# Designs tried in a protein design run: designed miniproteins, single chains, continued (3). Part 91

Each design is a single chain, and the fold is of that chain. pLDDT is the mean over its residues in the fold that is shown.

## One batch from the design tools (miniprotein)

Design m11156
Fold by ESMFold2-Fast:
Structure m11156 (fold): chain A 61 residues (1-61)
Amino acid sequence: SMDDIIAETKAQLLAAKSPEEVSQVILQARQRAHAAGLSDEQRDQLDAEMAALVRELFPDL
């Protein structure tokens, strides 16, 4: 589900140790959403959630 993808992405962002790893996590989350057959609206929501998480966890980026 979308909630499962968000939860997994949050956990992976918390484990990321570099800007390169953050970018890879975001790319993989988008690929997972596409593979799961999420709608354009759901993918937009995922992108918004990821942007909010990145702002909270990595304010320097």
Scores: mean pLDDT 81

Design m11157
Fold by ESMFold2-Fast:
Structure m11157 (fold): chain A 63 residues (1-63)
Amino acid sequence: MSREEKIFALARIVMEAVEAGLITEDQGSEIFREAVQYLDENPDASLEELLELTRKLIEEKAR
């Protein structure tokens, strides 16, 4: 899976959480930035690992 495909999947999950009202647009932008930063630091990170990280960040902000 390419970097672009991973980023697209992350963007989709974040957008779905914003549209569902779980997080704000600003929170979504921050979560997306953190997930992309993790991918840049860990280029071999699996999609499953990135999605789990993103889900945990969404759950933290949804408190």
Scores: mean pLDDT 82

Design m11158
Fold by ESMFold2-Fast:
Structure m11158 (fold): chain A 109 residues (1-109)
Amino acid sequence: MSLEEIREKLREIVDEMRADPRTAAVLLPPDLSLAPNVRKRVPNIVTLEEIEERIRNGEIETLEEFEEEVELLLENVKKLLPESHGARRDIEEFYENVVKPKIEELRES
């Protein structure tokens, strides 16, 4: 697969994540200027917009680098939401059943 093809496929995965209302609500943190407690809990917070920008700018060039960034997003969610929260369970299920299989399919291509 070419670098351009990888970049297009990664952007497709980001678009699918953004389209799910659960991911939009929990992976995109609230405005940190209005929620200073979020910054204290997750000082290295990352957003889907930052991942998309890093793909566009060539900072994410491999499926492994992309998977690492998405896993970091999930760890941010785990720091913000307790294990009993339905949205945390739902986002983890979405990652395992939709995002991770798509990444694995691209690795086998």
Scores: mean pLDDT 69

Design m11159
Fold by ESMFold2-Fast:
Structure m11159 (fold): chain A 80 residues (1-80)
Amino acid sequence: MSAEEALKQVEEVARESRKRIEDALERLKNAKTVEEVARAIGEALRAIGDAVQAVIEAMKGAPDPAAQEELWRLAKELVG
């Protein structure tokens, strides 16, 4: 896998995970019960986990140090 392909894959997963996190935070803001809060937090954590896993897999395929640094930068943006 090329560094560029790895970055594109992480960017796509990052975009999807960011949307899932935003949706989860929106549900959290509108949550009226402990169960709704727990569900929203759980969804956000799952989205973060998926993003982290995508970065790890991309790093395995990207031998370029510059690409690894960019993946780390994207991972920081996803986590906040």
Scores: mean pLDDT 74

Design m11160
Fold by ESMFold2-Fast:
Structure m11160 (fold): chain A 66 residues (1-66)
Amino acid sequence: MSAFQRALEDLLRNGLVPESELSEEERALAREIVAKYGKGDISDLDKAIADLPERVRRYVAQLWLG
C-alpha cells in the first residue's frame, strides 16, 4: 500500500489533523509538497511523503482533499 493511500486511510479513520499537533515547519513542508505536486514539480507524491511522520503524511492528504 502506498504512503499516500495509508495517509488517506488514517485520515478517514482518525479524522482531520489539528494544526496544533504539527510544528510550523511541518505545516509549511506539507503545504509546499501539495503545492509542488499540484504544479507537477513533484511527480511521485508517495516518494515525497514516505519518510515523513504519520501526522505530516495525514496532513498532506487532508490538504490535498480540501
Scores: mean pLDDT 79

Design m11161
Fold by ESMFold2-Fast:
Structure m11161 (fold): chain A 75 residues (1-75)
Amino acid sequence: SAELAARMAAAIRALGESMGLPEADIETAVRAALADPEGLLALSPAELARRLGLGPKTATWARYAARQAALPPMP
């Protein structure tokens, strides 16, 4: 959904910036989340790094942020 995509993109950007990850890698991961949020959640960090050309650190933290963002908001 567009709402899930937006939450995942925001989470990836915030965590990536906080961790000092390369800006180009953060932008690539954010665009992937906006294009296919469910597909991004289905990939392993290694597969995500391979498909998007991300460094392994960025792929790992982007996957983590995406999974956390996919959790329902607290009531």
Scores: mean pLDDT 80

Design m11162
Fold by ESMFold2-Fast:
Structure m11162 (fold): chain A 75 residues (1-75)
Amino acid sequence: KPLTREQIAEAGRLVDEVVRRLYEEAKAKGLSDEEIQRLLTRAAVLANEIAKKYLKEGKIPSVEELYEEVRRRLA
């Protein structure tokens, strides 16, 4: 079944929220701006790949599910 524009927009918002949480965590840990940029670039790629997988299966992940999976793959 094709995804609606609203479902695609929601997935984008979930990805943005995960990247924002990781940014705040990295800043709190005292990472340099360059280290933060590399981390967020990797996190955005992973979050988009995971979101696409969920969408192919006809599911929309929660922020928490997407965040945990991204964190797991970054470790």
Scores: mean pLDDT 81

Design m11163
Fold by ESMFold2-Fast:
Order: structure tokens, then sequence, then C-alpha cells
Structure m11163 (fold): chain A 88 residues (1-88)
């Protein structure tokens, strides 16, 4: 179902954000960029699936908020990793 697909992509996006953060802390800027981009892809897939899901409006709004927060974090990690790579 579309909702299960949205939840699965959301979980994969959160995992990718975590991996990007860990790679950034280890100074592995290339891996941090890869994981941040992977997270952004899963966020887009989760949003597309959520748009097709039949869920209560409040639950949909909560899921969009979580996706927006994950996107902001992924974009922040991507920028920090790209900046770190430039300083090498």
Amino acid sequence: AAYEEAVRHLQRAADAVRKASEALKNGDYEKAIEYAKEALQHIDEARRALDQADVPPEERENMYTVLDQLRAEAERLLKEAEEGLKKK
C-alpha cells in the first residue's frame, strides 16, 4: 500500500541521514555526500507515496513535517560535507 511505501522510504531516509552524519564526523566527505543524496532520494519517494496514500489529514501533515525536517538535515549535511571536501 502507498502508506507502507511512504513509511519504508521515510525509514530509509532517516537511516541514510544517520550514515551521512557518521561519515561527516569521520571526515569521509565523499561518503557523507553519497548518503545525504541517498536520503534526499528516499525523502522524494516517501513524499510521492504519501501524496497517494489514503490517511487522515492530521497524520498526513505530521508525516510531511517529519519529511521536511529530514530534508533540512540532509541538505545541511550535504553542504557541510561539500565544504569539508573543499578545505582538503
Scores: mean pLDDT 87

Design m11164
Fold by ESMFold2-Fast:
Structure m11164 (fold): chain A 86 residues (1-86)
Amino acid sequence: MEKAEKLFEEAKEKIEEGLKNNKLFEGVAEAEKLVKEGAKALTPEEEELLKEKLGEVLKLVAEALIKLGFKEEDARAALERLEALE
């Protein structure tokens, strides 16, 4: 589970950095790239755990986008980038 935990933490950090710097879409894109590249080395069980953990981050991203004045459509586009793992 070490690889899945590390990948989750790195993805979360990129999203949080994007939120702080008003570069959320850039942070989400970096997180998506990290997860897609890292997930290729994960077992199916590790991918499922990563997916569950990322679900919490998706809620955070949606809330932050709404607070920043983004439309639900734009918030959904950012979420779809993270959900591209599914």
Scores: mean pLDDT 67

Design m11165
Fold by ESMFold2-Fast:
Structure m11165 (fold): chain A 65 residues (1-65)
Amino acid sequence: MEEVLRALAHLVHHYSGVPVEEAYRFLRELHERGLSVEETARALQERFGLPPDVARGLAEVLSAV
C-alpha cells in the first residue's frame, strides 16, 4: 500500500506542483476515510486542480488497495 500511495503522490506532484509529502498525506487521509471513487476524484480535483480523467484514474487505483 505505502509504495502505491507514494507513486500516486508523485503523479499528483507532476500534475499539480504540490510537494510530494503534501500529496501523500492527503491521499492517505482519503484512503483512511474509505471514500467512494467519485468522492475521491472530486476531492483530488478540488484540492489539487487535477484533470477529471487523471483524478478518476488515481481514485480508482486508491480504492483498489
Scores: mean pLDDT 84

Design m11166
Fold by ESMFold2-Fast:
Structure m11166 (fold): chain A 69 residues (1-69)
Amino acid sequence: MSIREQADELFREVSRQLSTSSPAEAVALLQQTAERMGELLRASTDPEERQHILRLLGELQEQVMSKIS
C-alpha cells in the first residue's frame, strides 16, 4: 500500500469515528492520528504527497474543532 493510500484509508476510518465521538474522544483520536500522519510525512519525499497528507490532517483538525467549539 502506498503512503498516499495509507493516508486516505486512515482519514476515512478516523472521519467515520469522529462523526460518533464525544469531544474528549475526538481530541484523543486526533492526537493518535496526528502521530500516525506524522510518520507518513517523515516517510514521504514527494512534495505533492506531503501536501495531501497535511490537507487531510487539517480537515480532521477542523472536524475536531467543530465538536469542541
Scores: mean pLDDT 84

Design m11167
Fold by ESMFold2-Fast:
Structure m11167 (fold): chain A 79 residues (1-79)
Amino acid sequence: SKKEELEEIIKKLEEITEKVVKQLESIGRPDEAEKVRKERDKVIKEMESLSTKERLILYTAFNIRVSGVLFQAELEAKK
């Protein structure tokens, strides 16, 4: 069903969010972790009005963005 498709995409979004958040917290960046959580909440809200194709595009964009945040934080932690 359309509800099941939304739930599966949200589950994947939550999984990547939790992974990124835990990694950010582990390197001493709870501020960035909180920003990622807030962006997750906004993305989930936006997904409620979107088609399955649009939801997948938004999920992909979110994944790329939060992975970039983590990459930058890890580089800064090494300097």
Scores: mean pLDDT 85

Design m11168
Fold by ESMFold2-Fast:
Formats: sequence, structure tokens, C-alpha cells
Structure m11168 (fold): chain A 60 residues (1-60)
Amino acid sequence: DPALQAIVDALDLGVSVAAVQGWTGARSVAELAANREALIRAFDLDAAQRARLDELLSGA
């Protein structure tokens, strides 16, 4: 999903889309939004990164 790739790139976590999909099970932006806490937990996202993720998911 190119929208999922764009969100991963914009988060600048230093990880690939394949890594995000592997850790969260999300295959689309909608599935990533549903599994938001799994991403936060897997990559230990700080408050700024969580805010950026929420901004990106709201814009998709």
C-alpha cells in the first residue's frame, strides 16, 4: 500500500514498511489505524512520534 509506505517514511523511524507490517499485522492505513497501539508498543514511540502518527492517520 503506497499510502502505508508514505506514512512510514513520514514517521522517520528508520524502519521499512515490511517491518511495520511484520510487527503490527497492518496491511493498509486503515489496519494501521486500528492497530495504532501495536505500532506504538513495537517501536516505543514517544509523545511527538505518537502525535505525528495521529496527524498522518487523520490525513489519510
Scores: mean pLDDT 77

Design m11169
Fold by ESMFold2-Fast:
Structure m11169 (fold): chain A 81 residues (1-81)
Amino acid sequence: MSQEQLVENFQTAADNIVAMVKRDYPERTAEVTAALQAALEAIRAGDLAGAIAILDELASRSPPHLAQFLREVRRALEAYA
C-alpha cells in the first residue's frame, strides 16, 4: 500500500469514528478528534509506531464499544509497520 493510500484509508476510518462518537459519545468528540488528528499527522510523518501508540492510549480510556473500533484501526496500521 502506498503512503498516500494509507493516509486516505486512515482519514476515512477517522471520519467514520468521529461521526459515530458525535452520535453515541458526544462528550468525547473533542478528545477523540484530537487523538485521531495526531495519529494522522504521525502517519503522514512516517511514524507508524507513534500512530499505533496514540490509538492504544485512546482505546485504553474509551468505552468498550468505541475501544473495539479503535483497536481494529490499530491492527490495520500494525500490518504496515
Scores: mean pLDDT 83

Design m11170
Fold by ESMFold2-Fast:
Structure m11170 (fold): chain A 98 residues (1-98)
Amino acid sequence: GENAALAAATVAYAHAIGSGPQGMDEAVRAIGEQAGAEVKPATNAFDSARAAYEAMLKAGPEKGIRGAQAGADVAMRHTGPELGEAARRSAELAIRGE
């Protein structure tokens, strides 16, 4: 369900962007830009990922999914395509309510 998908997406993004502070900050900014919301990076990747996903959910399906894709693109550059793609898919499922 939505909560399980959101939890999985949060864990996947936290692992992906936790590879360095630049990856975390870049992903959060990219998500915020697409979601039309100000999202501030937290002290750790997990809380930053959760804040970003909450912003995407609040933005609605169209902007939220674009935010998820933008964040996943950053994750793929820092961790490789498999984890970034998993994060993107999990986020899209969470935002679509699947």
Scores: mean pLDDT 66

Design m11171
Fold by ESMFold2-Fast:
Structure m11171 (fold): chain A 97 residues (1-97)
Amino acid sequence: SFESLKKNLEEAKEELKEAIKSGDEKKIKEAIKKIEILLGVLQLVLGVNKLSEVPEELKPILEEIKELLQEVVEKSKDEEIRKLAEEVIEEIDTLLS
């Protein structure tokens, strides 16, 4: 359901925010991968419900996650983590278009 997905995305956003604050690259990578999985679930749910657009209720949380990922791209010295963040940003941009 979109309600449970919103809650999971909000939790993943907070995990990413705390990981960035801690500077723990392993936690940052794990948080981004969790978000990537949740975006895959969102795409599946949209497809099953034959929706062409992300529900308005989810757009703000996706935009907030994108901002945190942009911070990872700017601050992380790990090329793999930066590329992963850039890929997830592109996926969010596609979902919001």
Scores: mean pLDDT 86

Design m11172
Fold by ESMFold2-Fast:
Structure m11172 (fold): chain A 88 residues (1-88)
Amino acid sequence: EEAKKEKEKERIKVQVYTGEVLRMIGDMLDDILAEVKARGLDIFDPAVLAEQKALFKEKRDEILAEAEKIAESLTDEEMKKLKEETLK
């Protein structure tokens, strides 16, 4: 019984973590594309690709840390609401 409740809470936390990661990755990609466009860079230039990879690594670490913080800070009430919203 307790193990079943714990598994359900963990599943909700994983869903929140995954959703937040995907949302923040979308924002990061938009920021990278805006930067490339603003600088007038050729997206096929190997130097541009190297710069984008470095920015992606920095943003990736920030995104993962923020998503984990959000998922771990969920209250029982917030988890209940999310469970109701993610029906099906």
Scores: mean pLDDT 70

Design m11173
Fold by ESMFold2-Fast:
Structure m11173 (fold): chain A 105 residues (1-105)
Amino acid sequence: MLSPGQLLEGVSYENLLTVARYRALLEEGLTREEAERIIGREKLKEAQAALDAALAQLDSLDPEAARRLQGLLDRAVEAVKRGDDNEVARLAGEMQDLALEVLGR
């Protein structure tokens, strides 16, 4: 299992923004190779792995919280598509609050 610090890092603004930007590019019709080139392959790999690990740990503790976190990620993708960086930051805060709530149980 991840430490609390590792879980919170997984759902950080930087990791959420990186993964959300990648997904937005794919949904706009870019290939995986083109999107990886724009985001940075290593940066995307690290952000995706950290977010996936955080999601897996939350799912093991509270599957409903993991589903809510997935919904926040989907909303972050839509925020990126419209250029709303303030909304992405707000959603990252909600993800961290959700993770802290689950860890505090």
Scores: mean pLDDT 83

Design m11174
Fold by ESMFold2-Fast:
Structure m11174 (fold): chain A 55 residues (1-55)
Amino acid sequence: MKLSKEQLENGLNAAITLLQEGFSEETVIALLVASGFPEEVARKLVAEAKEILAK
């Protein structure tokens, strides 16, 4: 599945926000998948969000 750069940025921002609100990594992945992201992409977005929040 091909996602635009804008869709990937929106997914990353959503992952950051949900992690900051205290949702678990697995819950955030599930929410992104429910929003139309492939599971593999959702997992990568959550991993990137975690790295951003660790800086």
Scores: mean pLDDT 81

Design m11175
Fold by ESMFold2-Fast:
Structure m11175 (fold): chain A 81 residues (1-81)
Amino acid sequence: MSKEEIAEEAARRAVGLAKAVPVEVFNEVLDQELKDALSLPLSPEEKERIRRAIEEMKKAAEAGDYEALYEAAKEFALAAL
């Protein structure tokens, strides 16, 4: 399975979770995902991509913009792969 296919599946799951739980719970999950991702031996550029993707996911979820959430979640997954 390609990195693209893995990232698309992760993005679908992120949107599903955002629809199923309160935004506060979704944001707590994203804070944990950020912490876990930043524990990896990443370059400054990779860390910045991850932080930006998490910020965009939070903004999209709060706005109910599931298309923007999907794209941000896909970018987060690709940055973490």
Scores: mean pLDDT 83

Design m11176
Fold by ESMFold2-Fast:
Structure m11176 (fold): chain A 86 residues (1-86)
Amino acid sequence: MVEEIEEALRRATELIVEALKEKYPEVAEEVRKRAEGLIEKLRKAAKEGLPEEQLEAALEAARELLAEVEANPELPVEEVEESLAA
């Protein structure tokens, strides 16, 4: 399960980075670093006995994120542009 969450998060991160890297390379790098940090924290929490129910919730969240980015590859750029406009 942890490996499946890692795979989904890494794939979603790659799509987000690909969308951002041309216009916002610094944001793309930060997204990649944050995703790696989340994966490391997940591995540690799982080793420390994170309940299976929470791992299942994390897997569903990671899969939903991946599906959303695959369906709307422009979302990462739109979110950054909205943040900059504020």
Scores: mean pLDDT 76

Design m11177
Fold by ESMFold2-Fast:
Structure m11177 (fold): chain A 86 residues (1-86)
Amino acid sequence: MSKEELEKEINDSLLRMAESVASLIPDKKLLDEIYDLADKLESLGKKKEAQKFRKKAEKYKDDVEKLKKLAIEASREYMKVLIEKS
């Protein structure tokens, strides 16, 4: 398998896992979960990424569909960082 094919397979798997996890989050908890994920990213040394997610969460706080997409993105980034640090 090429490096590009392997990276695509890993990224697709992470996206599916993030989508599955995010689907379990109630709409009213999406904002809280995004802030929690941002705090976890910051604790792992990813302050820039954490700030990006906090800023987007504040911008999208009244838009459930954008918050759902943001929760998926934040979950995926968190999982990626955990893999990189393992």
Scores: mean pLDDT 79

Design m11178
Fold by ESMFold2-Fast:
Structure m11178 (fold): chain A 71 residues (1-71)
Amino acid sequence: SLKEELEEKLRELQEKVMEATLTLDKETQLEIARIASKSLKEVEEAVKKGDYKKAIEILEETIKEIEALMA
């Protein structure tokens, strides 16, 4: 279901943020935290409107942005 996919993507984002705090420098950690915080706000608004597809798309894009910063 879309709800299960959303929960899985939220878990993946949380895991990437935790990995960054353990492995990356302070400046990159702060940038990742800002990206994640902004995206989580947008995800919350999409979920509040019942737009699970948009919430998943936001999370997928956010995860890609974070992965690019970790490369």
Scores: mean pLDDT 85

Design m11179
Fold by ESMFold2-Fast:
Structure m11179 (fold): chain A 64 residues (1-64)
Amino acid sequence: SQDELDELSTQAFFAAVAGDEEEMDKHLEQLKQTLIDAGVSEEEAQQRVETLRRQALEVARSRR
């Protein structure tokens, strides 16, 4: 559901800001699977997750 996607993306961003890239990647992997289960293609889900990962790391690094 959209609420699950929002929660997973929020958790990934919090982990990135905290400097925990392993926890960030765990939440992003769950988000990717949730997208696939919702009917998104594996390729599109991977691209969305990669975009979110880059954005989360950029925000985390820009605050230092």
Scores: mean pLDDT 82

Design m11180
Fold by ESMFold2-Fast:
Structure m11180 (fold): chain A 88 residues (1-88)
Amino acid sequence: SIEERLEALIRELEALAKELEEALAKAPEDISEEEKKRLLARVEALSARLDELAPELPLASEELRRRLFEAAGRVQELLKEFLEKYVP
């Protein structure tokens, strides 16, 4: 169902946010190019999945949509900091 797909996406966005926070705690010298590419690829994959689910969002509960936008917003803020720190 859309509810189950959104719940899964929210959990993956929350997990990615934690990974980005952990990466941001490291000095630039302590993060590999492979790790940076992996994190950016994960951002792209989850963004694509969000775009795929976008037409079905009105079918989900208001609470799930709110949680989704909160989780996605957190990833966007952390991604901005990540890009500024590691991708000049």
Scores: mean pLDDT 87

Design m11181
Fold by ESMFold2-Fast:
Structure m11181 (fold): chain A 63 residues (1-63)
Amino acid sequence: MSEEEIIKRLVEELGLSETEAREIINKAQDGMSAGEVAQILEEKSGDTLLSVQVAVEIEKLFR
C-alpha cells in the first residue's frame, strides 16, 4: 500500500484530518512502533481493528 493510499484510508475510514494523517506517518517513520500508532488511531477513531490494520500497513511502508 502506498503512502497516499494510507493517507486516504486514515482520512476517509478513520476520520482523521489530512494533517493528522501525515503527522502519524511521520511519527512512524521516526520510529514509533505499530502498537503506539494503533493506540493513537484508536483514540482518534474509536475503531480498534481498523486502527491495528492501518498501523501494520504504515509499519510495512518503512521496512
Scores: mean pLDDT 82

Design m11182
Fold by ESMFold2-Fast:
Structure m11182 (fold): chain A 79 residues (1-79)
Amino acid sequence: DITDEEIELIRETLRYMAELYKKSKNPEFQKLAPAYEKIASLPKDKLREILKKAREMGGNLFDALLKAAVELGYIEEVL
């Protein structure tokens, strides 16, 4: 089971990723910052569903989190 502590750790990590990407000189990374911010702002239950699906997908966790959020309909407008 995914714990509340794990959810809050992922939320904080996504906020840091968004901050890092905002400061990037690469426009492709800059456009991903709003997506990570939106995921980080979601309620605990939705973030848990995203993390569960992302872990099932495998590969790079942050890429999987974006794909999971899109598949679940939480960030369609941001990508």
Scores: mean pLDDT 81

Design m11183
Fold by ESMFold2-Fast:
Structure m11183 (fold): chain A 83 residues (1-83)
Amino acid sequence: SNTELVERFNSLSKEQQEKVIEIAAERVKDLLGFETLEEAKRFVEQVLNFLLNNPDADISGFPSDILESKKAIEESIEEVEKE
């Protein structure tokens, strides 16, 4: 469910939220073949914004690039929470 991701992300400080986006963008750049980190970061921000506005949405049928980005965001949240 997107709800757990949304609640965890919103519990983070603004600085921690920015770090989550940066870590997820680095992973997504490699996974999806973006030319620049800036392009990957914009895509991650777009996916994250969708999830934040649609916490109850079932995204299981969405394109794999969105599903991989959600996974990258979840893993990045876990990494930041350990600091």
Scores: mean pLDDT 87

Design m11184
Fold by ESMFold2-Fast:
Structure m11184 (fold): chain A 78 residues (1-78)
Amino acid sequence: MSEEEREEARRRVLRALKEHGWMTPEGLAIYARLDPETVEAVLDELEKEGLIERKVDANGRTLYRLTEKGLAEYEKLE
């Protein structure tokens, strides 16, 4: 994707996680209005940067949330 599309996708994912806390990739795709493949790419990037963390719940669902670093980075967005 383009740099502009990437930054918009990142912003939408970070905003959704800030508003909802723990979210599934499926929930992020719906709420951020992004393709599942785009969500997976953004989540991989954000996790590598330490901006999000993941867990697996009792039902085997993978959930993501902002780290303290991720919240600080989101607050710098225009």
Scores: mean pLDDT 82

Design m11185
Fold by ESMFold2-Fast:
Structure m11185 (fold): chain A 99 residues (1-99)
Amino acid sequence: AIEALAELWKTIAGTEADWEAIAATPKEVLDKVLELLKKAYEIALEKNEEEREKKIKEVSEKYGVEESNVESVVEDIKYLESDPSLQEYYKKLKEALEK
């Protein structure tokens, strides 16, 4: 599990985040986490720094999550994309968020 994703999950669901725990979570909580992950993924694809900062603030305000936590999730997603050893995990994340 990505550390920032685990902290984001812990903030929302009150549990340690791993992929098995996510699968066992009530749909309402899972939908909220997936929506936040989808927004973080969209921000990770944004190449304009000013637009990225604006989107981070909007997500933070809308979902009641600290801007630093949103930034950490975005950076973790970017790290998955850039590391050749983690491409399998990035592919699974992308497939889940592009539904």
Scores: mean pLDDT 64

Design m11186
Fold by ESMFold2-Fast:
Structure m11186 (fold): chain A 88 residues (1-88)
Amino acid sequence: SKIEITGVSVEVEGDVATITIELANPISDEDLELIKLIVENILELLGVKAKVTVEKVSDKVAKVTIEGVNEEQAKKIEEAFKEAMDSN
């Protein structure tokens, strides 16, 4: 399925970054797995070792929790995620 993102926000508390992703279409389990893979691939490319958890908050909102990152790493992840979505 194509993931169409309408909004992204990032919050950092200590060593935990939370990315909230708003989608144009209802989120499927396949969409959650794809979001997780994209974030994990970004972390690998940036050389960051962190735990990624993705959950469905509402029909069109997914929450990505990344444990073991700082604010600078979280900003790089947000920008890389937006760039990956623009390339599709």
Scores: mean pLDDT 78

Design m11187
Fold by ESMFold2-Fast:
Structure m11187 (fold): chain A 91 residues (1-91)
Amino acid sequence: SIIDFAIETFKLYDVDKDGKIDKEELEELIERFGMKKSLEEVMEKYDKDKDGTLDADEFFEFFLDILEEKGITLSEEEKKEVKEALKELSK
């Protein structure tokens, strides 16, 4: 499912197991999903606390934008489930 895909993607790129995705991990994600945005544009848009990483909430926004670029829209229930699952992984 799309929820499982979000969870597995976060786990795969949270290499340090700190519950956050760093710049190196984000660069790989951008390349893998074929996003037209640079790493710096992604950090400027999604890194809301300016700590140089994406936490679960920031990653959720990034993931939604990836899906939208691919023509995939999540329901409000699916958005809630993905967000809650990602927060659980950040413990």
Scores: mean pLDDT 75

Design m11188
Fold by ESMFold2-Fast:
Structure m11188 (fold): chain A 97 residues (1-97)
Amino acid sequence: GEELTKIAQEVKDIVSKEETLEGQIDAAYKKGNEYIKKGDKDGALAAIMELMDLAMEAIDRKDYKTAALAYKKISELAEKLNMPTLAKGYKKSAEIL
């Protein structure tokens, strides 16, 4: 929704301060955990969406190791949000990259 898009831009602005793709993934993951701790499910979903974008950027660069890292972080956040289907999907995607 529009609310998720606004929060996603906020996450992207925080992540953009990191110089490396791995640093950007770590920043998005940390922000996702902060949202979960606060009970902000929309914020946590926005952080997952940013991790998806970063995984796609890694794939475009043929950096499959970094893409697998992003998928693992998505899976971990999805588990904390009680989204087991999403968590299992991204965990498997990380294992086959």
Scores: mean pLDDT 86

Design m11189
Fold by ESMFold2-Fast:
Parts: C-alpha cells; sequence; structure tokens
Structure m11189 (fold): chain A 69 residues (1-69)
C-alpha cells in the first residue's frame, strides 16, 4: 500500500467519523451543529477528491438534516 492510498483511507475514515458525530448531534436535537459538521465533511471530501458515492452520501445526509431545522 502506497502513502497516497493510506492517506486516502485515513481521510475517508475521518470523514465517516465526522458524519457519525453529526448523526449523534442530530439525535440530540443539535441540528445546526450537525449541519456545520456535515458541511465541513463535504468540503473536505470534495477537496481530497474522495469517492463520488461518499460525496453523494454526505450531500443526502446534509439535505435531510437541513429539512429538520
Amino acid sequence: VSEEELDREVNEALILIQVAIARIDEKKGRFDEAVETLEKALQRAKELGLSPDLIAYIEEELKRVKEKR
């Protein structure tokens, strides 16, 4: 495994952790905090050129949480 592949895997894992944190905030009624975390995760995923499926998943989650505000 190359350094680039490891960095990609680590960044994907970190993004998924951010999404998990946002879901916890959503369950606690912290919708604004959840949106902020998801927006930051989405921006980072796009900047790093991560999987289109991951980007789409974050966009869908962000839209869903925004509708609960």
Scores: mean pLDDT 81

Design m11190
Fold by ESMFold2-Fast:
Structure m11190 (fold): chain A 104 residues (1-104)
Amino acid sequence: SYVPSQELLSLRDRLASAKTTYSQTGDTSALEALEVELDDYIAELKKKIEESGGKDADLHFELSEALNLRGEVRFLLGKDEEAIADFDEAGVQALKAAVLKVLA
């Protein structure tokens, strides 16, 4: 039942493009810009989760996906500890979403 938002799909496409640019040119500017946008989007999702009482499975799936994207961006930028923290939180959010989906 979960469908990624248009915003998340746009962020995924931009990560694919930024990875291609980085691998071909070494230019990190698109990855750095994407990290800033993911910071804002993740903060927005966390606020929506709190405002909804934390029981919306789709918001937890969306947050998990956004955290995985930011983790990959951070890993490519050499921010290894921050990337690991994002991947760990993404796993927790995916598990929360799965539990909430079973309870619905």
Scores: mean pLDDT 89

